# Ledger of designs, part 51: designed miniproteins, single chains, continued (3)

Each design is a single chain, and the fold is of that chain. pLDDT is the mean over its residues in the fold that is shown.

## One batch from the design tools (miniprotein)

Design m9746
Fold by ESMFold2-Fast:
Structure m9746 (fold): chain A 81 residues (1-81)
Amino acid sequence: SAAALVAERYLAEGERLAEEAKRAIEEGDFETAKRLLSQILSPEQLEQALAALEEGDLERVLEIIDERVAEMRANAAKAIA
């Protein structure tokens, strides 16, 4: 269905942006990381991720990214079912 195709494209883009954000964090490019995170995270998750990034809690930022990707995968699975 058209909804399944939209969900699959949304997931693919989200996963790509998440991987780019993780790479930026690993490289210490926090300006790129903030820009990418703003495109994939919910407003609440973004506030938490930006706070963790400011505190240097990179492990927490990665956890938030992984949680968001899991949510996107679950949403895509529901749209396909």
Scores: mean pLDDT 84

Design m9747
Fold by ESMFold2-Fast:
Structure m9747 (fold): chain A 100 residues (1-100)
Amino acid sequence: SLEDFAEQLLALLEEFVARVKEHLDEASAAEVDAMLAATRARVREMVAQGASPELVALAVLSGAQEIADFAIARNPAHAALIRELLRELVDGVRALLAAH
């Protein structure tokens, strides 16, 4: 279902955020948690309104990109690692979308 698909995408986003937070101080990690919560709320609202799987996937990827950009700005020394984590998330989202 679209709900199950969205929850699988959000689980991938949560794993990405957990790994990104390892490279942030407590204050920056709290800001990233707020960004994750906002993306989660938006995705669930989109699902409730009958959005397409493609739009739900785009919302997750847009949230992930904003989190990655924020984390890189706070810790530029780990930019390459954060970009690699984002790539892994993008690949996972594409695989789930292709299977849906």
Scores: mean pLDDT 91

Design m9748
Fold by ESMFold2-Fast:
Structure m9748 (fold): chain A 95 residues (1-95)
Amino acid sequence: SRVEELLEQALRLRGQALYLYNQAKSLYGQGDLDNALKLLEQAKEYLDEAIRLLEEARRLSTDPDLREIVDREIRVAEGLLKDVDKQIEKVKKDM
């Protein structure tokens, strides 16, 4: 279904964002602030798109079970976005 396609795309983007977030934290720990910030900004873009796709999936979903999955994934993506935003603030303070 279209809802399942949107969910799959959003989960891929969230996975990519998590990978970039972890790489950025490693770079920050090594003092590579410029590259850490670049990866965090890319992770933020992926999460913004993932949340957009999940909100579209929620709007289209008429299945209660699938809607519950979508709502949970929105909370997960929003939580990661908050972590990414906090890490961006930390990197910028050290620049």
Scores: mean pLDDT 91

Design m9749
Fold by ESMFold2-Fast:
Structure m9749 (fold): chain A 80 residues (1-80)
Amino acid sequence: SLEEEARQLLEEARKLVDEYEKAISDGAPTSIILELKSKIDEVIRKLLAKMERLTPEQRERFAAELGEILSRVISLDLSR
């Protein structure tokens, strides 16, 4: 279902952000950090496209969780 697809993308985004945080913490090469950031941006773009097609109630739940993920990404970007 559309909701299951959105949920899978949200979980993928969380895993990529965890990898991004670890790469920054470990001092990984800039190329790896940029690749992870690109993957995060792609998954978030896909998730937003799916969310536009959800019910308002479903969208609100996903928006809250996505907002937390985006806050983590911004914080990590500023820590570089």
Scores: mean pLDDT 88

Design m9750
Fold by ESMFold2-Fast:
Structure m9750 (fold): chain A 90 residues (1-90)
Amino acid sequence: MELTPEEVLGRPAALRKEGDALIAQGQKTGDVQLILEGLQLQIQAYQMELDFLIPLHQASPSPELQQRIDAIQQEIAALQAQIAALQAAL
């Protein structure tokens, strides 16, 4: 059975929420490793969404799908920059 967009987004959304919880916990406890783990989970969640959307867009090209792919790629880049900044500060 084909996954709906809501089903595809549901699992990555749950992983992003888990990542947010780890970041919040790391900030509360001063544990930089928890913050890094949370940021990595957010990136993994977005990569999972791209793994679904890119083949879908290739099979049935859509400006709406391309816009969503571009937005996710920008979000991943921002998260990678945050990880790099935290690692450089260590």
Scores: mean pLDDT 80

Design m9751
Fold by ESMFold2-Fast:
Structure m9751 (fold): chain A 76 residues (1-76)
Amino acid sequence: SLREEVERLKSAVETLEEMVRKGLVSKDTALELLEQIKRKLEGLLEQARSLNDTELEEEVRKLIARVEELKKEVEA
């Protein structure tokens, strides 16, 4: 389901955040993974909008913002 896809991406972001903060992943790899996650989340955002699932739309928007903040941390 759409919600299950969002939950999988949320778990992926949480894992990547931990790996970045512990220095377990290269900057280049982290940025590639974050870009892939962001693209998937943007697709899910459009699907949530088409379904009028406002709660899921808000959750996806927050997760996109979280990905953008992590990208800034990696680039610093």
Scores: mean pLDDT 86

Design m9752
Fold by ESMFold2-Fast:
Structure m9752 (fold): chain A 87 residues (1-87)
Amino acid sequence: SREALLALAERLLAEAKRALEAGDYETARQLFDQAVAAYVAGLSDEERDAVAPRLQALVDRFEAALQARDVEGAIAVLDEIAAFMRE
């Protein structure tokens, strides 16, 4: 269900945050990718098209923070995407 996929995405984002706090950037990236996939799987085709530009911008910011080893910046993006997913 959409609710189950959103709940899964939220759990995966929380796990990604813990991985970042532990310095495990590879696990954080994998969990983030899974969270985004779970969120998108819960959307209609119209909803996917509508959110795609904003979602891609958030993904790009997360990737940039990981590349920079910016834990605080990466966590800020995770918090922002969690809020976005609940809109």
Scores: mean pLDDT 89

Design m9753
Fold by ESMFold2-Fast:
Structure m9753 (fold): chain A 63 residues (1-63)
Amino acid sequence: GNAEAGERAGTALAASGGSKELAERVGRAGIDGKMSEEAANAVAAAGTAGDTAKAQELADRAL
């Protein structure tokens, strides 16, 4: 669900070297239903690929 997608997105963003504060906001937005699963999955994919800049941009645009 959205909570799990947000958690994965936040974890991938943080693992790629992204902002911890942004990663926490992404996780909370998933739990609160304020971020779509599609947006969270896009952030997770960019983070997993090591594209930290894209992951952060996608996260900011989805919040």
Scores: mean pLDDT 81

Design m9754
Fold by ESMFold2-Fast:
Structure m9754 (fold): chain A 65 residues (1-65)
Amino acid sequence: VTREVAAALRLIGVGIEYGTGHVVRFEGDTFHVEVDSSSAKSEEEIRAMREVAAEFGFRLEVRYL
C-alpha cells in the first residue's frame, strides 16, 4: 500500500465517523476534501483530517458545503 492510499483510507474513515466530510481528489501533495459547514462537528472533523494528512506528510485543502 502506498503512502497516498494509506492516507486516503484514513481520511475516508474520518469522513465516515463524523458523517459529513469526504475526499474529492488528490493532487500533488494535497488532499482536497469537502465538509458540511452547517455541522456542529465540522471543526472537529477538519482538525482530525488535518492531523491525518500531516502524519502522512500531505497538505489538506477544505471546501465548505
Scores: mean pLDDT 81

Design m9755
Fold by ESMFold2-Fast:
Structure m9755 (fold): chain A 73 residues (1-73)
Amino acid sequence: EQERLDREVEAALYLIQGVIAEKAGDYETAARWYEKAADLLEGEDRQDFYRKAAESYRKAGNTEKAEELEKKA
C-alpha cells in the first residue's frame, strides 16, 4: 500500500523531530510532533504515539491536552 508506506515514513520523520525537541527540553514541541505522528498511524502504533505525546504534554504542563490524548490511546 503506497499511501500507507508514505504515511509511515512521514510519521517516522515526525518521531525524529519529536525526539530532537524532547532532548532539547522543548516538551510542548515534542508533544506536537508525536501527536502528528499518531494521526498518520493506525492500531497499536497510533496508541503508542498518542501516549508519547500525552507524556510530553504533561512534562510541558499542558495537563488538559495530555488527558485528551490519553483517552485516544
Scores: mean pLDDT 81

Design m9756
Fold by ESMFold2-Fast:
Structure m9756 (fold): chain A 85 residues (1-85)
Amino acid sequence: MEEKAEEFENKVREKLENKDYKAVVEELEKYLKPEEVEFARELAESLGLKSEEQFLEALAEILKEMIIKEKSLEELKELVERGLK
């Protein structure tokens, strides 16, 4: 899964640098359902993240770890809640 995680990271990074948030969401949707992305966005709002860019960058890093370790959505929720202090 390292190769898949590296490809994902590179694609998300390039899109974030270009501020193409729609393309970042589309890349995330390859691994997460739209409902899961929306749920993560709601969590980010409740945690006070200042921008869509910060939210998507944090979510992409967490999802990369999930891809490497084949973790569940529950683990994503735990990492978001604990990682975004």
Scores: mean pLDDT 65

Design m9757
Fold by ESMFold2-Fast:
Structure m9757 (fold): chain A 100 residues (1-100)
Amino acid sequence: SLEEIIKELEEFIKNYVLSSKPISDLSREEMKEYLKKAKELFEKAKPLIKDEKIAEEFEKALKELEELLSDPNTPKKQLEVALARLNRALLAVYLELKKL
């Protein structure tokens, strides 16, 4: 349901986006777990996002981080930038769904 998806997004934001742990302190393994959970949330939220631009940005941010994490030679700084982008996209999705 919409209410359940909003609650799952709020818990994710609280635990991963607004946590006291800076992105620079995240390991590749923690970033992979983040990506997995964000992808699951996106699949649930996507049908409810009325703004196509917000949905497209979230999907692009997920794909960028996934591609960068699949290459073991990707510099940590590039992963951090991609994860920061994903955080912004996820917050935009959350705010959009709360308007419903």
Scores: mean pLDDT 83

Design m9758
Fold by ESMFold2-Fast:
Structure m9758 (fold): chain A 58 residues (1-58)
Amino acid sequence: SDKLNELRKIIEEKHKEGIVLSREELQALLTEVFGGRPGQAMIDFAMELQKSIKKKLE
């Protein structure tokens, strides 16, 4: 939960700056936040999370 909230906050901050993260950038961010290599399902989740955040900020 805490790590997921950290991920949400970083994505929201990037989107407020006009930055949309690529799949590769989200993979790097997931590795940094969770401290391990993310699986494809985790990367897919982060892509969908980013779409949800973008929609709410528009």
Scores: mean pLDDT 83

Design m9759
Fold by ESMFold2-Fast:
Structure m9759 (fold): chain A 64 residues (1-64)
Amino acid sequence: SKAARYANGAAAYAAAGDGEGALRAGKQSVEAGGMTWEHAEEAGRAGERGDAVAGGKASRQAGL
């Protein structure tokens, strides 16, 4: 689904240390009915910190 694809994108961006990309992909997943807003924001923050593990975990635990 598009929601799962965007959530996977958010995890990949967060793992790369790209907070902006992670948040953007997370927002698209939220709009598609996948991630929650809270998980999208956490993926963005984790990417900004360069915390790839936390960012990936937040995106995968979105309940998709």
Scores: mean pLDDT 69

Design m9760
Fold by ESMFold2-Fast:
Structure m9760 (fold): chain A 60 residues (1-60)
Amino acid sequence: MEELRAALGSRDPEVLLAALRAALAAGDTEMVDRAATRLSTLPLSPEQRAELERLVAEAR
């Protein structure tokens, strides 16, 4: 979880997407919400946006 918290401070969308995937696998809904919120504030490529939307749908 320390690694995921460190990743939330990143401005790299790939790092944040990796953190979101790890949080989903761990069932950490708070970390999923934080990573998704952070990603929504960053400029994402169409591929990165599609991945974010897919991961958020899986969290529901």
Scores: mean pLDDT 74

Design m9761
Fold by ESMFold2-Fast:
Structure m9761 (fold): chain A 81 residues (1-81)
Amino acid sequence: SLEELKEELKRLTEEAKEKIKKASPEEAQKILDETARRMKELYDKVASSLSEEELKELDEFIMGEIMSLLDVIEEIKAKAA
């Protein structure tokens, strides 16, 4: 279901945030890229099973999750400066 997928995506985000907090800026970028790729794979797997409205909701959710990861990366960069 879309709800179960959102839970899985949120879990990926939480795991990535914890890794990023302990990483260098270069490692953090790699973690973001790997996480985004996994999110895209999950999206592509379910895209044909979702309505246009559900796909829009999922796109907005994933965008929010990625933005939250970018915020954590900016925080670690600021602390390193």
Scores: mean pLDDT 84

Design m9762
Fold by ESMFold2-Fast:
Structure m9762 (fold): chain A 59 residues (1-59)
Amino acid sequence: DEIDRLINAPNPDVDRIIELLREAASKGDVESAQKAADFLKSQGRDDEADYLLGVAKSL
């Protein structure tokens, strides 16, 4: 999974991960959205993570 690769990179590109999370959310890819949301929460971006995960789950 591309999101897993980016999250586990030595210098995670947070902006790129957010871009991929938005794309996963728009496609209803809950698994990828959940992974990216968990990463964003670890970075203190809880509100954004919860919003995008909610979009993915709503379809």
Scores: mean pLDDT 76

Design m9763
Fold by ESMFold2-Fast:
Structure m9763 (fold): chain A 115 residues (1-115)
Amino acid sequence: AAEDAVRALQAFKEGKDYEAVAHLLRMLADTIEATPVENAADVLRGGAEILEEFAKQVKNPKAQEIARRAAETLRRGAEEVEKYADVNPDEARKIKQRTAEELRRLAEEAEKLSK
């Protein structure tokens, strides 16, 4: 997680927008997987805010689109986790895991576009 955060910042500073978004998405996925379900909705919303701000700062339109898609995925995940956390914690955990997996897929898409 911390290593991906440093790599994301370095790639962003070097203008490597696809690499920057890929590292940021992996950092967020790792953080989400490590977060207990009772805290997951807040972490997912925080991740969405980070990605929305990142999308405003990157110049590459496809990297912006990937960041916005990831932010939307996190916002939907937060709403679903919050809905189920108290009434069906197992479903909330599955939603949390599926959300992290979707971020990893978007990171792979970004890395493929960097080549």
Scores: mean pLDDT 86

Design m9764
Fold by ESMFold2-Fast:
Structure m9764 (fold): chain A 62 residues (1-62)
Amino acid sequence: SMEEERRAADVRTMRRAGYSEAEIEAFLNEKDLRSRAERTIRIAKKLGGFVPDLETVLKMIG
């Protein structure tokens, strides 16, 4: 699924960015959909790719 692919990409990016395994686990275990969406947007900005709007991300992960 897109969620699984995005999760895997986020983990790889966070490791390369120097985040600890504990911080990565905390990001993945975030249950607030808005916080998850905003974090996804921040990661996308770091990757320099297309940055979707908040509503689009919420639709993808909600």
Scores: mean pLDDT 69

Design m9765
Fold by ESMFold2-Fast:
Structure m9765 (fold): chain A 74 residues (1-74)
Amino acid sequence: SAAWEALGALAARLGLPLEVALAALDQAKGNISEARAYLEAAALSLERPAEPREVPPSDRPWVPAFLRGYRSVP
């Protein structure tokens, strides 16, 4: 699918696993632009994994919810 193909390529560029790309696409209901934004937000979160303050912003929930859960999804 065009949406999956573009998201897979973006995930690879950002160094993210394909499961994160799948989660982003699922969250966006197939909307490639929204899924792309989710992947970019996830990459920014993962770019700073070893922060002294690992508290997500309370105002805007990043993509940690889906990127953290992708390993625990049944």
Scores: mean pLDDT 61

Design m9766
Fold by ESMFold2-Fast:
Structure m9766 (fold): chain A 66 residues (1-66)
Amino acid sequence: MLEQEARNYRALAVAYRTEGARYLLLAKQSDPSQAEVLRKIAEEKFELAAEYEEKARALEQQLADA
C-alpha cells in the first residue's frame, strides 16, 4: 500500500536526520581528527534522509493524483 510505504519513507528520513544531528553534536565535542570523520558520517546520514524524503514525496504526489 503506497500510503504505508510513504509513511515508512518519512520515518526513515526522520531517523537518518536524527542520526546525522547526533554525529554533528559528537563532532563538536571531539578532537579535530575524530570530528572530521564524524562530520563525514553525519553528511552521509543527511544524504540518506533527503533521499527517503524525496521517495516519500513522490508517493504522496501519486496518492494525491489518484
Scores: mean pLDDT 84

Design m9767
Fold by ESMFold2-Fast:
Structure m9767 (fold): chain A 73 residues (1-73)
Amino acid sequence: IKLGAPTPNPFTSTVYVPLEAPEEVTVTLYDSAGNQVASAKAPKGKSGATLTGNFAAGTYTVSAGDKTITLTA
């Protein structure tokens, strides 16, 4: 899995996570306490996942497979 930079950063209600994966993968968003707050599936190939919800201001982590990126809401 190749994980790209999430956009926008900072985000408010929606963030797009570009990625490249050999098959469908689940992209998960965690808050600063490590709680799962959103998830979405990304199709195989060069694609991405859109994570949507009501997010409090703070630091978040996106995880897809063995890759992680930190971002801010």
Scores: mean pLDDT 71

Design m9768
Fold by ESMFold2-Fast:
Structure m9768 (fold): chain A 90 residues (1-90)
Amino acid sequence: MSASPAEVRDAITAAAAHVLSAAVYKALMERGKIPEEEAARLVLEHAEEAIAHAERALALADRASAEAVESARALLETARALKEEAEARL
């Protein structure tokens, strides 16, 4: 498939966007701007989506650059940490 590098980049971009969304909801929760249970559910939802996209990027690792693989691993680690924090608050 001629679009393999674009598929990896799209997956990494999607994972990064969901990590950012989870981080924003976590920050709003920590500042008391939204209820903790509501924020934790939103963080969990975005963290799970980020995990799925990062895992998809790693599944395409045979067609990815080393930099893309490292980016996907970093996003997966961050998303898993966000998921664990959200689950601890639910």
Scores: mean pLDDT 83

Design m9769
Fold by ESMFold2-Fast:
Structure m9769 (fold): chain A 102 residues (1-102)
Amino acid sequence: ATELAEELGRALVEQYPLFKEALELTDNPEAKELLLKGIEYAVQAIDAVNAGDLERAATLFRKAAEYFRKAAELSDNPKAQELFRKLAETFEEYARRFEAAA
C-alpha cells in the first residue's frame, strides 16, 4: 500500500497541470462540473489506498475515469477533449493496477 500510495501521489502532482489546463480550456459549465466530480472521486480513491482498501480504490478510480470521459463528450474544445480523454485513460489504468494488487 505505501509504495503504491507514494507512486500515485507523485503521478497526481504530475497530472495537476493537466487538470488546470482542462478547466481553463473548458467553456461548458456542465463539463467543468463533471471534471470536478472526477477529481473528487480520484481524491476519495487515494484515501482508500491510504486505508489499504485497494478494491474500493479501484472502483473509485473507475468512477473518476467515467466522469472524465463524460466531460470530454460535453467539451467543445478539441484540446480540452484530448486532455479529458488522457485523464480518463490514466485513471482507468490506475483502477486496473489497484484491482490486480487487491
Scores: mean pLDDT 78

Design m9770
Fold by ESMFold2-Fast:
Structure m9770 (fold): chain A 63 residues (1-63)
Amino acid sequence: SVLEYYRQMEEEVTRLQAQADRLEAEIASNGDISPEERERVKAEITALRAKIDSYQKIIDTLK
């Protein structure tokens, strides 16, 4: 059903947002990560934010 599909996407967005926020907090507060690791984490955050944006666009279309 559309309602179940919507709920699953909202749960996925919440999970991805929490993951992205945690990674952002990690690179902001952790001085011990290498520049290479920092760039990798930044790329991961960018990919997560892109997925969130895609899901949010679908959710908004269903409203």
Scores: mean pLDDT 82

Design m9771
Fold by ESMFold2-Fast:
Structure m9771 (fold): chain A 108 residues (1-108)
Amino acid sequence: SYDAISLTSDSSQETQDKVVEAAIKYAKENDVKTIGLDGAMRSLSDEQIEKLRSTGAKVVNQSAQDLATAGYKNILVIAGGSRGGSSTEITEFDYNENGQTTSTRPFE
């Protein structure tokens, strides 16, 4: 399974910082090994990306589907450009061996 948070390309700096803080907290609490920036690379500053790297996780510009298809585990995805606004809420996505989403649920 994979976890994701959403960030729109037009998110304010304050919203971006909250997303980064939520991602760092989640990564530390859940021993995240890879953070995927699914379209979020252009929305985040170099400083924000370096903060994500400070967790010890590998930060990559790859989609959730690409990471799932490649068989990565312990992954958090920051999804950028999503229609419907920005979110600091983390959603758990379950993926099959072909990278297809099989279920979604709120992370509690």
Scores: mean pLDDT 66

Design m9772
Fold by ESMFold2-Fast:
Structure m9772 (fold): chain A 80 residues (1-80)
Amino acid sequence: SQAEIDARLAELRAGIEQEDDRAILRAAFGLERVVEQDPSVAAALAERLRELARLAEKRGMPSLARFLTDLAEHAERAAA
């Protein structure tokens, strides 16, 4: 559902801002599952994932930034 996606995106943003590895992993894997299961939301999700990747890079989390960028690219391909 859109509400579940929005909740996962909010949890990921909060996790990055608070440096909460548990929250980051939980939200990131949840979003990866959404990209695999529901291509209908992929385009909007890709944009939000790229925004979070930029936040992760700014916060010194380059591995997370790369993961989120790769997931955004996968979401864009799933929407095509």
Scores: mean pLDDT 82

Design m9773
Fold by ESMFold2-Fast:
Structure m9773 (fold): chain A 96 residues (1-96)
Amino acid sequence: SLEEILQKIAEAIENEDFETVDKLLKEHRDEISRAIYEGRDLSPLTLELLERYASKDPVKKVNLKSALSFAENLGITREEVKVRLALAVLTDAPSP
């Protein structure tokens, strides 16, 4: 299920097992992208966890920072929306 996938991603980030995060994001890209598009709750993922994952790679870190800055410029302040945007950037999800 999506919830099991998101839980595994969160646990892998907490354990600094970024190889497993990369694998899960690639294997479940379409399901994750659909969930983002549908505005689903992405718990237990948080901005803090996604920033920790992005910090492993300078390109991911810059892309995430840019996306969050762009969201703030558009007046997007809700954390759940920022989490979806962050995950979209990190999974190469299709543009809305």
Scores: mean pLDDT 83

Design m9774
Fold by ESMFold2-Fast:
Structure m9774 (fold): chain A 62 residues (1-62)
Amino acid sequence: AETRRAVLEQVEVREIDGKKVTIKTKLEIIDDGKTITYNVTIETTVGDETRVEELKVVTPTP
C-alpha cells in the first residue's frame, strides 16, 4: 500500500495587552490505505513561556 502524507503549517503573531503572542499550528495527515491519522500540534508562545498541545485522531479507512 502507498502511504500519502500532507503537512499544513500556520504561524500567527498577535499582540494582546502589549505582549507578543505567537501561535504555531501544524496539521499532519497520514493515509496508509488502512487508516488515516491526523496529528495536530499547537504551540503558543507568550514572552518566555511556551505551551504545546498535541492531538492525535486515527480513523479506519472503509
Scores: mean pLDDT 79

Design m9775
Fold by ESMFold2-Fast:
Structure m9775 (fold): chain A 85 residues (1-85)
Amino acid sequence: SAEEEALAAQAEALLAFYQAQSLGLVAVPVSLQDLRARMDALIAGLDRVIAGTPNPSPRLVQLRAQLRAARAQLDATIAALKALQ
């Protein structure tokens, strides 16, 4: 569906952006809290779409897993930075 394609494209773009920012390759980074909110929104969208279909696309399932992993890494980074303050 158009919603599935839009969510997949948004998830791929956010994952690529997160990787680039994590490597210091982004000239104007976004806040870690904004990245977290964007990841949460996309995971919620993917959860809804995947739950709504009996045969979800392997691409959507993989992207959800990748976003969940990135979200966990981001949470660890936020916690580590907070501990340094």
Scores: mean pLDDT 86

Design m9776
Fold by ESMFold2-Fast:
Structure m9776 (fold): chain A 90 residues (1-90)
Amino acid sequence: SRRQEDLDLIERMIKILDREIDRLRKLRDQSKDENIKKQADEVVERLEEIKKRFRELQQASLDDLEKQLPLLVREYLDALLEGQRVLGNS
């Protein structure tokens, strides 16, 4: 069903968020650069908030899921790109 496909997509996105959060936390702990540490912390905070919103969306009505998912995916992609830039600059 469309709902099951969207729920499966959310679960895959959460797994990607968990991996990127772990990578950024490791970078933060290993870095000697205070600016890199700050950037990593800021991106981790954004990724954790997006993960929380995905978990809330998994429990939402079908109508709310269909309305909110495209907007949250845009925020997710933007935050992942920011995380990749921080990782690539280390």
Scores: mean pLDDT 87

Design m9777
Fold by ESMFold2-Fast:
Structure m9777 (fold): chain A 82 residues (1-82)
Amino acid sequence: HHHMKTKTITVEDPASGTTVTLTITADENGNLTRIEVSGDAPEVQGAALRAVLEAWRQGKSIDEIAEAARKAMEDVVARLAA
């Protein structure tokens, strides 16, 4: 039995000192019904949204989409900190 699922990913951007939060929700059919991103870090936001859309187009589950977004956000944060 599949129900709507919500995933929240939070990373801190050391360059801006801002916390970036991504929230995604999928329905029972695997369609993304909500994508929200907050925090004033455009590069981290862009990486999160790109990773979500790429994983979704590949037919990945919401858990896999969330993990892809988390890794993309962390990669950008690591690059900005270097």
Scores: mean pLDDT 79

Design m9778
Fold by ESMFold2-Fast:
Structure m9778 (fold): chain A 90 residues (1-90)
Amino acid sequence: SKTYHVGAKDLEKIEEIINEVKDGDTLIGSGEPAAVIGGELLRRGKNIGFQHLDINEKNAALFVRVAQGAEIESVIDEVTTDGTVTIIKA
């Protein structure tokens, strides 16, 4: 497994993680960056496990908006917390 620390508004790191994830992987994450990453992976139709450790109204809203088609670049300015993402490979 590999763990990433993702800073608030770190678009480059978010894109790096999304591009590293493959079908069959499991993601365990926390914070607003993890919600955005999870939403984008769902939108792309990736067959993965996803667990968010600290779900709140903002994390849920970010996840749903991105999953429903909001571009990451359009929501990144609303990301105010750091997060972590652990990728467990299939």
Scores: mean pLDDT 87

Design m9779
Fold by ESMFold2-Fast:
Structure m9779 (fold): chain A 91 residues (1-91)
Amino acid sequence: SVEELQEQLIEAVKKKDFKTAAEIARQLGFRGEEIDSSKLLPYLEEYSERVRDIIARTRDAYIVHLVLHYLSDVNSPENQAELLKAHSALR
């Protein structure tokens, strides 16, 4: 269910399993679901202000997916590009 996916997303982020978290966010986006991304903020305090700002401002599952995918490997040039896409997609 969507509720189960939302709970699994929070647990994955809490455990810093960003690879799994990004995949769950992608699945929610594929279903056209919004994410209550504010529930993720308590687990992201150690990350950059840009990451926290994007997550605080969005409910879009695609944007959440991009940020979580970036967090799965912050040194990857491809993942750094995903963070820039997330920032530019904010409205």
Scores: mean pLDDT 83

Design m9780
Fold by ESMFold2-Fast:
Structure m9780 (fold): chain A 92 residues (1-92)
Amino acid sequence: SEELKKRAEFVREIRKLLEKNKNKSKMDQLRALAEFLGLPVSPDLNENLVTIIEELVKKGLKALAQTIARSIRPDLPYSLTPEEIIELLRKG
């Protein structure tokens, strides 16, 4: 369907951005993602990560949201859903 094609293209563009910025700081990676998604940028790493995860979850991209969260915060437990990751980041 057209929706599946648009979703695949969107995921491909995010993966390209992550690859392009893989050797940059985690804050620079989040800034690049926020700019691509049209989201505001905060000086706080956790606030940026929450904003990006929420947008990806809203778009139905939960697996990609988890992958990005773990790339930025590898200390996060594997059992956490994106929603649980958001709650944990807001508490810290």
Scores: mean pLDDT 84

